# Designed miniproteins, single chains, continued (5): the designs that were tried, part 17

Each design is a single chain, and the fold is of that chain. pLDDT is the mean over its residues in the fold that is shown.

## One batch from the design tools (miniprotein)

Design m16603
Fold by ESMFold2-Fast:
Structure m16603 (fold): chain A 55 residues (1-55)
Amino acid sequence: MSLTEQVILAFVRHVAGDKVPSDEELEKLVDAFAEHHGLSEEEKEAILEKVRELV
């Protein structure tokens, strides 16, 4: 797992807490993070898929 993926996962977990976020909530969180950091659509999709595996 890359440093970027770890940071995004930490961000998602921090915002969602111990609750399992919905796919829609995960997409919004990852999209907001990707937009803020200038990530590509491909990178955003890869991160979203990885986050889904961990929830």
Scores: mean pLDDT 69

Design m16604
Fold by ESMFold2-Fast:
Structure m16604 (fold): chain A 78 residues (1-78)
Amino acid sequence: SAEVEKLVKEAEELVKEGEELAKEGRYEEALEKYKEALKLYMEALKLAKPEEIPKLIGRILRVIGLIIDVEKQIEKAK
């Protein structure tokens, strides 16, 4: 649906912002962007048609991976 597409687009924009922040070593700010993107993907999942769910799960898993990676970078910086 158009609403699902809008939420996915907003989440992708937040992921890109987080990736830019991570490149600058701003890992805690990158983490916040990834968490917000995850929230939007979860909202999209609630509205998704059954056929849209597999791609949304893939996007959710990717963002979880980015969160894990940035949290590891935060730990290494201490």
Scores: mean pLDDT 87

Design m16605
Fold by ESMFold2-Fast:
Structure m16605 (fold): chain A 65 residues (1-65)
Amino acid sequence: SLDEAIAAYEEAIKLDPNDAEAWYQLGRAYLAAGREADATKALGRARELATDAQRARWSQENAAA
């Protein structure tokens, strides 16, 4: 479920707060849940931590749908 996904990513971030992918997935899950403010913070953190390869992959996902 969406709530389980959010909880799993929150736990991943507790273990590694520099995991850009976990922050990105958490932000997407928050958007799906209608939690826009939480999503904005999570996606912002993901962007701060992301490698060029991760940013390119996320851009491809968004463009290709």
Scores: mean pLDDT 79

Design m16606
Fold by ESMFold2-Fast:
Structure m16606 (fold): chain A 70 residues (1-70)
Amino acid sequence: SKEEAGRGIDAGGTRAVVDGDEEAAAHASLAGKALNAGDEEKARQYLEKALEAATSPAARKALEEALRAL
């Protein structure tokens, strides 16, 4: 959803990622901002980069769920 708060990926992706990987958290944050701006294509790209950077299984699962919700 192209929501101002970027909910979903923010709550699920960013929290799980922060526990495992700072770089993945940064990409997840950018995805949320892109969704807020209405740029679904950029949001998808940032979530893909977050998945590449994510090292924890929990973070990967949360980011995959965020991509599906997109």
Scores: mean pLDDT 68

Design m16607
Fold by ESMFold2-Fast:
Structure m16607 (fold): chain A 102 residues (1-102)
Amino acid sequence: DPELERRLALLRERLDELGVSERIKELLLELFRLKELKDYEGLLELIRNSSKALRILLVMWALAMGMPVEEELAKFSDEEIAIMARALLEGLSVEEMEALLK
C-alpha cells in the first residue's frame, strides 16, 4: 500500500527528529502498521513474542491508539504498569526497562 508506506516514512522522520531510539521506533512503526491494517491478530502475535517490559509498552501504546487490548492489559498488575510508565517518563532504555521486571 503506497499511502501506508508514505505515512510510515513520515512517522519515521518525526520519530528520528524527536530522538526516539531505533528499537522503540521500529516497535512504534510496526504497531502503527498493524493499527492501519486493522490486524488485531498480528498485534497479539507481536505482544506475545515480546519481553514482559515490551509487552506492557506495546499494550499501553495500542490502548492509547484505540486498539482493543483491554484483555491483554488486564494480564499485568497495577505495579508493573506503574513501573513501566515511570521508566518511559524517565527515558530509560529498553534494556533498563527489561531489567526492572526481572
Scores: mean pLDDT 81

Design m16608
Fold by ESMFold2-Fast:
Structure m16608 (fold): chain A 57 residues (1-57)
Amino acid sequence: MLARVVADGFGGGEEELALRAGERVEVLKELPNGNVVARVLSTGRIVTLGREALEPL
């Protein structure tokens, strides 16, 4: 699933990153704590962030 970062959203997690609004990510996995594992399309980095920080494309 493709999604866009809409603001500063934080979930609980040791590797959580605040991404910039407008970043496009590919959601790879949803975690039971409400976070998602996603790949940032511009950098190829895999990050964990709160689901509420993402807008589906």
Scores: mean pLDDT 68

Design m16609
Fold by ESMFold2-Fast:
Structure m16609 (fold): chain A 62 residues (1-62)
Amino acid sequence: SEEVRRLVELAVVGADVKEHPELAPFDIDGDGKVTAEELSRVADIDGDGTVTLEEAMAAFER
């Protein structure tokens, strides 16, 4: 889950998808940046403040 921690950290600071292609599925509005808001929408954060990669991927499949 170190990778998940990194993804959440990057999303919080508005990471650029060009620099971090693994964040592309979380770029919902296609602006090339991922924010905590977009990550929350994809993963349906349950309020524990932690998003697992499995939860994010499952939400993306829906």
Scores: mean pLDDT 61

Design m16610
Fold by ESMFold2-Fast:
Structure m16610 (fold): chain A 97 residues (1-97)
Amino acid sequence: MSKEELDAEIAIALLEMQVALLKRSKRPLTKEEVDAIVKIAEFTADAAKRSGNPELLERAAEVIEEAAKVLRSHDSPYAKEGAERLEKIAEELRKAA
């Protein structure tokens, strides 16, 4: 495994943990929380692209798509914007694979 592939695996795992925590959250998300999730997703997408590994690109897209679904289920004015940004990141990542 290259360093770039390892970086992508770690980023995917961290985003999966954030998605799991979001699924358990019962309070409205703050703007800062939504912005942080989008930033982690952007970092994850960049790491997957730098790896050049199609399997990691697919896995990153899947976890970002799951994050978008979770955000759309949250009753927050920022969550819809965050979900739309995540959906675009995932679409661009799938085109890169």
Scores: mean pLDDT 84

Design m16611
Fold by ESMFold2-Fast:
Structure m16611 (fold): chain A 74 residues (1-74)
Amino acid sequence: SVEEKTLAFIKELEKLIEKLKETRSSEDAKRILDLIAEFGATVDLRALDDATRAKAIKVISEANELILEMIKEQ
């Protein structure tokens, strides 16, 4: 289901976020951005239930905030 795909995406994104926190590498940041872009191309967030959508948005926001922090450090 779309929800199952979204939960799998969230789990993978959470793993990549933890890796990026340790490595602070542009390569790991790019992997996160690529994963978010791929997810957005395959899943319409408007088709998700409210709880699953909220979880996806929260993790995407966390990833974007971390990457923005790294950009400010350059």
Scores: mean pLDDT 85

Design m16612
Fold by ESMFold2-Fast:
Structure m16612 (fold): chain A 60 residues (1-60)
Amino acid sequence: DEAAARAAAEAAARAAEAEGQPSISDFLRTLNERGAARAAVDFALRHGTPAVRAAAREAL
């Protein structure tokens, strides 16, 4: 579901921002805004911190 992927990408971006990783947060939001929400979620799940990964999984 594209809507679920967009929500997961934004959740992951917020988690990254909360952990002091603004570059990762900006990257995830940019992908989501460009219509690449699934790529943003994939990046978060593979390369994010445990908190970023958890946020993405909970929103999916």
Scores: mean pLDDT 81

Design m16613
Fold by ESMFold2-Fast:
Structure m16613 (fold): chain A 66 residues (1-66)
Amino acid sequence: MREERDRALAEAGVEAAVAAVRASPGLDPEEVAEALRRALEAEGLGEIAEEAARRALERMREVRAA
């Protein structure tokens, strides 16, 4: 299913972004979220790119706050 595959890719991207900022204190969550959004748009997933980037940004900010 296209929607299932797209959601799985977006979720994998969100988890990768969270893992990256957790491992590297110098990474800017906003820059990582923007990179994820552009990567998903490049794959033709523009419809979910903004949602995935927003979710990644919130999760990354939670990691930084903890």
Scores: mean pLDDT 80

Design m16614
Fold by ESMFold2-Fast:
Structure m16614 (fold): chain A 78 residues (1-78)
Amino acid sequence: GAEEEALLEEAIRLVEEALKLTTDPRARELLQRVIESIRRRQPDLELLNRAGVLAALAGDEEAVRLLSRAAKLLQEAL
């Protein structure tokens, strides 16, 4: 419904912001794939989690916070 659509759009925005703050090239690739999965209405929470772990290992703390928020919105939309 419209509420689920709004959650998916906000999740994309948060992942795009996290991508700008992510320094690990592998994490950046996974986040791009996560955005595509959300656009397909099949959010890939496993890829999101893997990207978050890589961002945390790189010390990208703000990216990790944004990805955690995106994960909560995606779980609510599912």
Scores: mean pLDDT 88

Design m16615
Fold by ESMFold2-Fast:
Structure m16615 (fold): chain A 55 residues (1-55)
Amino acid sequence: SPVEAKRAELEARLADVEAWLDKMVARGEITPAQRDQALADFRAWVEGELARAEA
């Protein structure tokens, strides 16, 4: 379904964002707390997008 395709795309993007943020922490460009907040914000946005698509 279109919703399942969107879910798969957003899950792939989440994995890429997590990997990118982990590299930034390893390089000292951001703190672990900033990484965790950025991931939480991105997950919340993904959940909102999927809820709207399923409604």
Scores: mean pLDDT 83

Design m16616
Fold by ESMFold2-Fast:
Structure m16616 (fold): chain A 87 residues (1-87)
Amino acid sequence: HPLLKKIEELYNEANKLAEEGLNSKNKEEAIKLLEEAKKLYDDALNLFNKAAFVDQYGGGPDILKFVDEIKANKKKIEEEIEKLKKE
C-alpha cells in the first residue's frame, strides 16, 4: 500500500534525525533535529489515522504494534527536548 510505504519512509527519516539529535554535542542543533524528528513522527501517525487504513488492513496486531512503536519513539524524543530546554 502506498500509504504504508510513506509511513515507513517518514518513520525511518524521523529515527535518523532523532539519532542525530540525541548524539549532537550542540544544544541548539539537538533541539532542532529532535523537533524535526517529532514532526515526522506526527506526520506518520496522521497517515495511520485515516479510516481507510484501519478498514483496509483490519488494524491487525502488526499495524497496531507499529503505531505503538512510533508513539513510544515520539514520547522519548519529546522528553529529551524538554530536558534540553530546561538546561
Scores: mean pLDDT 79

Design m16617
Fold by ESMFold2-Fast:
Structure m16617 (fold): chain A 103 residues (1-103)
Amino acid sequence: AEAVREEVERELMAIHEIPEPDAFTRAVAAVLGALVERGVAPETLERMRALALEFARRGDVGALYEFAVLAIKELEGEDVSDWPFEEVFARFLELAEEIEARR
């Protein structure tokens, strides 16, 4: 988990165009680390990493939305694909903060 977290943080910090890079980088790294600890399939982890990088590099809000929906589904078992972006993103940030607090 730590090695994956450090790798993701290094990759995201190299991208200067990320909106709120510190908050975004910490949230993504925390979530991906938790998914590794839960034994989530490597294919799902690679897909989620690709979605985070796509948002970071190109500002694709759809990629960020899909990342957050998958994170909530895998970590909490909730299907939030019908929720507005603002509600999904708020829940995603709460989840990332909960993961950080448990560490």
Scores: mean pLDDT 73

Design m16618
Fold by ESMFold2-Fast:
Structure m16618 (fold): chain A 80 residues (1-80)
Amino acid sequence: AMGVRLLENILKLVESGDPIDLDVAILALATNYSAALSKGDEETAKAYREALDSVVRYQNGEATLEEVRAALEKAKEVEA
């Protein structure tokens, strides 16, 4: 599934700790959140929004990498 592969690649970007990779991860999550909203897919939209929030909070030092992994795993379950 393309969505699962995307979320696995987003995790790799977050794990790199590079500010540019974090910004790319945030953009990818925001884009897919907007796409899910446009389709009326509220469950997928919520999962991407929660994943997006976790990465933004992680970037700000307000969340752990484990919290980001948990949010991305939840989004992968919705995309599977």
Scores: mean pLDDT 86

Design m16619
Fold by ESMFold2-Fast:
Structure m16619 (fold): chain A 63 residues (1-63)
Amino acid sequence: GGLTPEQARALKEVVDRAKAAGLTAQQIHDLAEELIKRALAGASPEEVLAFGQRRLDELVAAS
């Protein structure tokens, strides 16, 4: 399979937030790959969003 529409929407939300936060293209790419890997491993849309937000917050705090 691939991502469900709900997982894809959660991924897009995190990517859009990362762009708004001023993360680099490389940081956004790496974050998106990490989220895709988790979603394909069976993470729910809510888990993808929550994990993505935590990773985004960590990347912003490290900047």
Scores: mean pLDDT 86

Design m16620
Fold by ESMFold2-Fast:
Structure m16620 (fold): chain A 55 residues (1-55)
Amino acid sequence: GAVEAAARAGRAAADAGADAETTSRKMSQISGAPPVRGATATAAGAGSVARALGL
């Protein structure tokens, strides 16, 4: 049904996102591109969440 399809799509999207992020990091390293941008963006995101939670 539609609900089952939506649940499956949601799971697939989450799994694809996680896998894509890991693959992207490894490929960037192999290509010689520094992961600084990715790492900085991730750290900034974590910091934002921490601030929202702490304040």
Scores: mean pLDDT 55

Design m16621
Fold by ESMFold2-Fast:
Structure m16621 (fold): chain A 99 residues (1-99)
Amino acid sequence: LTPEEWREIAEGFLAAAKGALERGDTVLASIYALMAASFAEQAGDRKLAAEAYTVAGEAYFKDGDYENAIKWYQKAIELDPSNEKAKKLLEEAQKRLAA
């Protein structure tokens, strides 16, 4: 597959992950988000991968799994240090875990 084809697949799974998250299906959201992240990394698209890892973190956060949420937000920030959403959500997850 070309980088463009990997990116298209990643965007498809990311859209599916966001849809699952909106429906409250945290398990399906995490699966689709992590698949999207993997395909985005194959595409060499670090920003898309970071967005996908952020959605994975949101799925774990919604499930009350703050430790895994933190892990995925940190991965997103590592790939895209300019991802303000991941930084904000990391702070929220750390605050929940510390309480």
Scores: mean pLDDT 90

Design m16622
Fold by ESMFold2-Fast:
Structure m16622 (fold): chain A 61 residues (1-61)
Amino acid sequence: MISREELWEEVDRALRDIALAIAKNIVKQDKSPETVKEAIEFLRKQGASEEDIKELEEFAK
């Protein structure tokens, strides 16, 4: 059995991956500056790293 700490780390990782995928799908549908800004702020609220934010920003170009 994995520890509770390891379980929460896996959940956090999965949630971050899901959040980035959602943000990318939103930006894919609407590349307006407002939508991109909102998607970046959404990722920041989810605890995304600067690397994740940069990836979304590059995807929006």
Scores: mean pLDDT 78

Design m16623
Fold by ESMFold2-Fast:
Structure m16623 (fold): chain A 61 residues (1-61)
Amino acid sequence: MVSPEEYAKTASLEELEVLRALLERELADAQRNGDPEEVIQRLREQLEAVERRLRELRAAA
């Protein structure tokens, strides 16, 4: 798995929860460090994709 978006499609609920936590930390670090808006936007998109997948899996349970 080479990207968070691709990983989220095949990952288990537990793996997605770990990925969500990692992306939240990366986003917070990028915002704190003043990283380019492109980087921040990419991280937000990845986090949103993971959160959507988590909602789908939880709704199916």
Scores: mean pLDDT 76

Design m16624
Fold by ESMFold2-Fast:
Structure m16624 (fold): chain A 80 residues (1-80)
Amino acid sequence: SLGERLLKAHEEYNKLKEEIKKKVTDEQFDEIDRAIAESLHLTEEERKQRVEELAKKYGIDPELLLKYFEAYREIHRLLS
């Protein structure tokens, strides 16, 4: 059960990652990837604000970027 949920969460994370990487440069993605790691220590409101800032800065759909942040958080939640 947990293993299946973790595999599914990882698959979703990777699909969203590929979609984001098509829309930004490698340097821009490195900033997004750093922000995702940092987001584990942010409140829900702070995380949403950071997502909206990055989405605006790099011309990404904020909903797509938010899903990507939440997919990463879900993986770490399942591992906790």
Scores: mean pLDDT 84

Design m16625
Fold by ESMFold2-Fast:
Structure m16625 (fold): chain A 85 residues (1-85)
Amino acid sequence: AAEEAFLNKDYDKAIEEYTKLAEQGDARAYLMAGIAYLKKNDYDKAIEFFEKAAQLGLKSAYYGLAVVYRKKGDFEKAEEWEKKA
């Protein structure tokens, strides 16, 4: 369901479904919701969800944080997260 919505580029539905899974403690769901927010150019929400995925131990979220900060023009923070990835 959530993955199918994401693959179909229905990012609103993907966010809704992944957020429900994330609230149950699924670190991967936080990561996927963050990527969907990034695809919508909602950088602040993408950061929020990637930080939560990282807090739950998902190191791949560090790459997501680097990408978002680069898109925001914060190259210093982007480089810091790239070094942690």
Scores: mean pLDDT 84

Design m16626
Fold by ESMFold2-Fast:
Structure m16626 (fold): chain A 57 residues (1-57)
Amino acid sequence: MELIKRSLENSKELLEAAKKAGNESFAKSLQKQIDHLEEILKKLEAGEKVEDDEEWA
């Protein structure tokens, strides 16, 4: 769980940097990762289990 939260924070920081750099493709990829991680975290907080590899960080 801590790993997912950390990955979310890192991805959000990278997204901000990508937007400032004008790297739209990278920003879109980061946004997709953020959305995915947020959904996983939301499910875990709701007591659901997720079966996914924690390779995001």
Scores: mean pLDDT 74

Design m16627
Fold by ESMFold2-Fast:
Structure m16627 (fold): chain A 57 residues (1-57)
Amino acid sequence: SDVAIQFLMKMGGASRELAERAVRAYEEGDEEELARIAKEMGLTPEQLRAALEAAQS
């Protein structure tokens, strides 16, 4: 998921650490952590989920 991490850093302005946390939360189905990370990135949880899905395609 290096591609997903790089995508989040460029698109969301996230640090590598925050991007790695987002990818992990998505893979683990941790909706609460995803919502927290989305808020920190200035995104909705749905926007963050869509970005992660796009980056994995």
Scores: mean pLDDT 76

Design m16628
Fold by ESMFold2-Fast:
Structure m16628 (fold): chain A 92 residues (1-92)
Amino acid sequence: SLEELVEELEELLRELERRARERGDEELALRVEVLLGLLRLAVGVYKVTKDEEFLLRQLERLAERAIELARELGDEELERRGEELLEKIREL
């Protein structure tokens, strides 16, 4: 469940980065790359600490930022996917 949420968020961010690049929005793509780096760092911290609450809090923040970037890109599909993922994170 927690590992599945990490995978879903990583997939969402990679797809958002890909679509930003295809549209020529290099700045938005770079901002997504930063979020991917932050996700990897949060997962690394969790693997050492086993702090599930910390990881869930980071996933929530990153999902919220992904939704904002999808909205800036004008990608309604990815915005909706982000909102669905955020709901799943908050239900844990």
Scores: mean pLDDT 90

Design m16629
Fold by ESMFold2-Fast:
Structure m16629 (fold): chain A 55 residues (1-55)
Amino acid sequence: MEELLERAVELARWLLSNGASEAEVFREVTRWLESQGLSREEAERLAREAVRRAL
């Protein structure tokens, strides 16, 4: 879980640095976390934390 969170934070920071909005970052990070095997609810929770830490 912590390793996935670190990767999600890195992805969020990369997206923000390339001009993505917070909403776009949240959607992309959530989608990536779902691809890693998380449920939508788990992915959304972790994506919120990742975006918060990336800011």
Scores: mean pLDDT 83

Design m16630
Fold by ESMFold2-Fast:
Structure m16630 (fold): chain A 77 residues (1-77)
Amino acid sequence: SAAKEAAKAEVEKINEEAEKIAKEAAKNKELAEEALELSRLVGESRSLLALDVEEGKKKAEEAKKLAEEIKKKLEEL
């Protein structure tokens, strides 16, 4: 279904953005644990996306929320 492929692409875009934040955060020792947790959420989202798009999206939204918090901390460093 074109709609399912479009939804998967949208979720993967969120995951790619979160992954970029995790990579930047991993360069800072103070954010290493949060970067690892963000990478874990992205990995879980990608794994779930193959089975259930809605569950994959839910994990991607959790990753997005954590990425926003990490980004604020990065701006203070």
Scores: mean pLDDT 86

Design m16631
Fold by ESMFold2-Fast:
Structure m16631 (fold): chain A 122 residues (1-122)
Amino acid sequence: SEKQKELETALLSPNKEKFEELVEKLKKEDPSILTEPDENGQPWYTALNEMGSTPLHILAFLASPEHPEWFRYAVRTLLELGADPNVKDLLGLTAIDLALLAGKEELAKVMEEVIEEHKKEK
């Protein structure tokens, strides 16, 4: 829960240093936190949001068009950590689907572009 609040705070504020600090901590201490279920059989991303949202879903929903470069950076960083952009939340929505549903078409395009760029670098 404490890690959840820290991650949500970093995603809500375009603070690159704080986000990089949390990413490095997760890689060292809990690299599986993005994909593996907790002791109750729930992935940590379910604990972040009662809708079963991943960090990519949270970014898609909360991201501001005022900070498109921060959004691009955050999406790329999460993909490099092993976040799967094809994960569906409890409503059956991917992060891109959620951005489109929220009327954030430009952010959805940025996310699609970053996902394609990441695929080329594997």
Scores: mean pLDDT 67

Design m16632
Fold by ESMFold2-Fast:
Structure m16632 (fold): chain A 88 residues (1-88)
Amino acid sequence: GMEAALEAAEAAREAARAAAEAGGGAGAAAGAVGAAGGEFLAEHGKTEEAAAEGAKTAAQGARAAAERSGSEEAKEAAERAEEAAREA
């Protein structure tokens, strides 16, 4: 539910940071957008469905950060975000 969605958003923020450190501005932006969207839906969504969509949004942003940056740290964060999204 909401806790898993927030975990996915946190992992997306970590993916964005790792992408930025690797010099991937586009990857960092994708991760940050995913994290913000996920967090918003988790905190302001009124249903378990909204929390699940938030978690999916965060996981997509994290994966985009990993793919665009090529960072192994961003990839590991994306895998954690995707796992949290499965629990949401």
Scores: mean pLDDT 75

Design m16634
Fold by ESMFold2-Fast:
Structure m16634 (fold): chain A 80 residues (1-80)
Amino acid sequence: SLEELLARIRDPNASAAEKFAALDEIIEMIRRGELSFLEAAEALETARDAILADPNVSEAEKAAVTARITAALRELVDAL
């Protein structure tokens, strides 16, 4: 579920790889039309904020995630 994926991204004991896998699943749910626009936007923003706050994620990984989430949000807006 979306809640379980977001819980994984927020988990301080989850690895960067596990958080990125959960983000991948959220983006795929959005692409399949499983989330409303508002749910998708809130999920992407929540995931971004949680990953950016994680001291175990490198600056390069944070930059890559920010670019990917920005692209997903743009894709979401353009689908309107």
Scores: mean pLDDT 84

Design m16636
Fold by ESMFold2-Fast:
Structure m16636 (fold): chain A 66 residues (1-66)
Amino acid sequence: SAEIRELKARLAEAIRAGDEETAARLAEELFQRGVETLVSLGFPEAAARALAEREVRELLEDIRAA
């Protein structure tokens, strides 16, 4: 979605700027939206949380490696 794309772009900018407070907030927002999306698709909440956590972690690794 456009909203998720915007959040990811803002997260990348915050990390590059060294704005750890903004990065932490945006990462949490991405995590929560990921959980909501997966639960809406029929995933159990525990599985949705684990999957969303992994996706955010992988995104943070990709941004920091770039």
Scores: mean pLDDT 86

Design m16637
Fold by ESMFold2-Fast:
Structure m16637 (fold): chain A 60 residues (1-60)
Amino acid sequence: DIEKQIKRKRILAVGSAFGVPEEEAEEIAERYVRGELSQREVAERLGVSMSTFNTLTSSP
């Protein structure tokens, strides 16, 4: 699913911006792509609010 792959890249970018280690951000993104984590759970693991997550993942 191309939309999930785009979201994966956005999750990695948000993780990097908030000082999350690359390995941890990649694991979170991979679990999201596998359907193991919701958007809310991803935001929680990255340490950001759902509003911040939505803003950062929907804008170029």
Scores: mean pLDDT 76

Design m16638
Fold by ESMFold2-Fast:
Structure m16638 (fold): chain A 70 residues (1-70)
Amino acid sequence: MEETIKKIDSLIEEAKKAIENGDVQRAEELLRKAVELFTENADKLTPEQIQRVREKIAEVYRALREKKAA
């Protein structure tokens, strides 16, 4: 469970860096992988971990949508 959270966090951090570099395609791929891992392992996470991951994913979604709309 802890290892899964660390992998999700790593993918989110990489997605944020890709957005900063203007690599929208890479950011979308990384975000998709993070969401897939989260969805597949949500039943194994604590409520607190679920809330934190959801907030981080939402932040990346907002940044990515703004970048794509530009």
Scores: mean pLDDT 79

Design m16639
Fold by ESMFold2-Fast:
Structure m16639 (fold): chain A 73 residues (1-73)
Amino acid sequence: KWVALVTAARIEVVAYYVETGDEEAAERALELVRKAEEALEAGDLEAAEEYIRKLGEVHPRAAELMRKALEAY
């Protein structure tokens, strides 16, 4: 279920924040996860792919999990 993979992506971003203290990067990554999730909920797979691509520039592991969510959709 793609929703579980979105939750896993959020957990990875929070773990990154706890380890590094980089609140700005964590907030940016969480915003991109949220936008990708909203696009998936709307069925806008093109928008979801674009947000996942941007997420990959900030947090590659969260982007990998979100890509798997897109595949499971």
Scores: mean pLDDT 84

Design m16640
Fold by ESMFold2-Fast:
Structure m16640 (fold): chain A 64 residues (1-64)
Amino acid sequence: FKPGEIVVATEDFTATSGGELSIKKGDLLKVLSIPNDEWVLVESLKTREIGLVPSSKLKPLSDI
């Protein structure tokens, strides 16, 4: 992943803390930053909400 990239949710994820973002499979998200290899800071294109999502739940659109 890289900042500015559009990614797609490959499965549902429910936020368990205030810094996390809940997503649904098929949601489109913009990568804002990558703090580590486990988490990505994203902005939902649907809701405009910002939060952390597990990198394992995301795939770059260019790979579809």
Scores: mean pLDDT 78

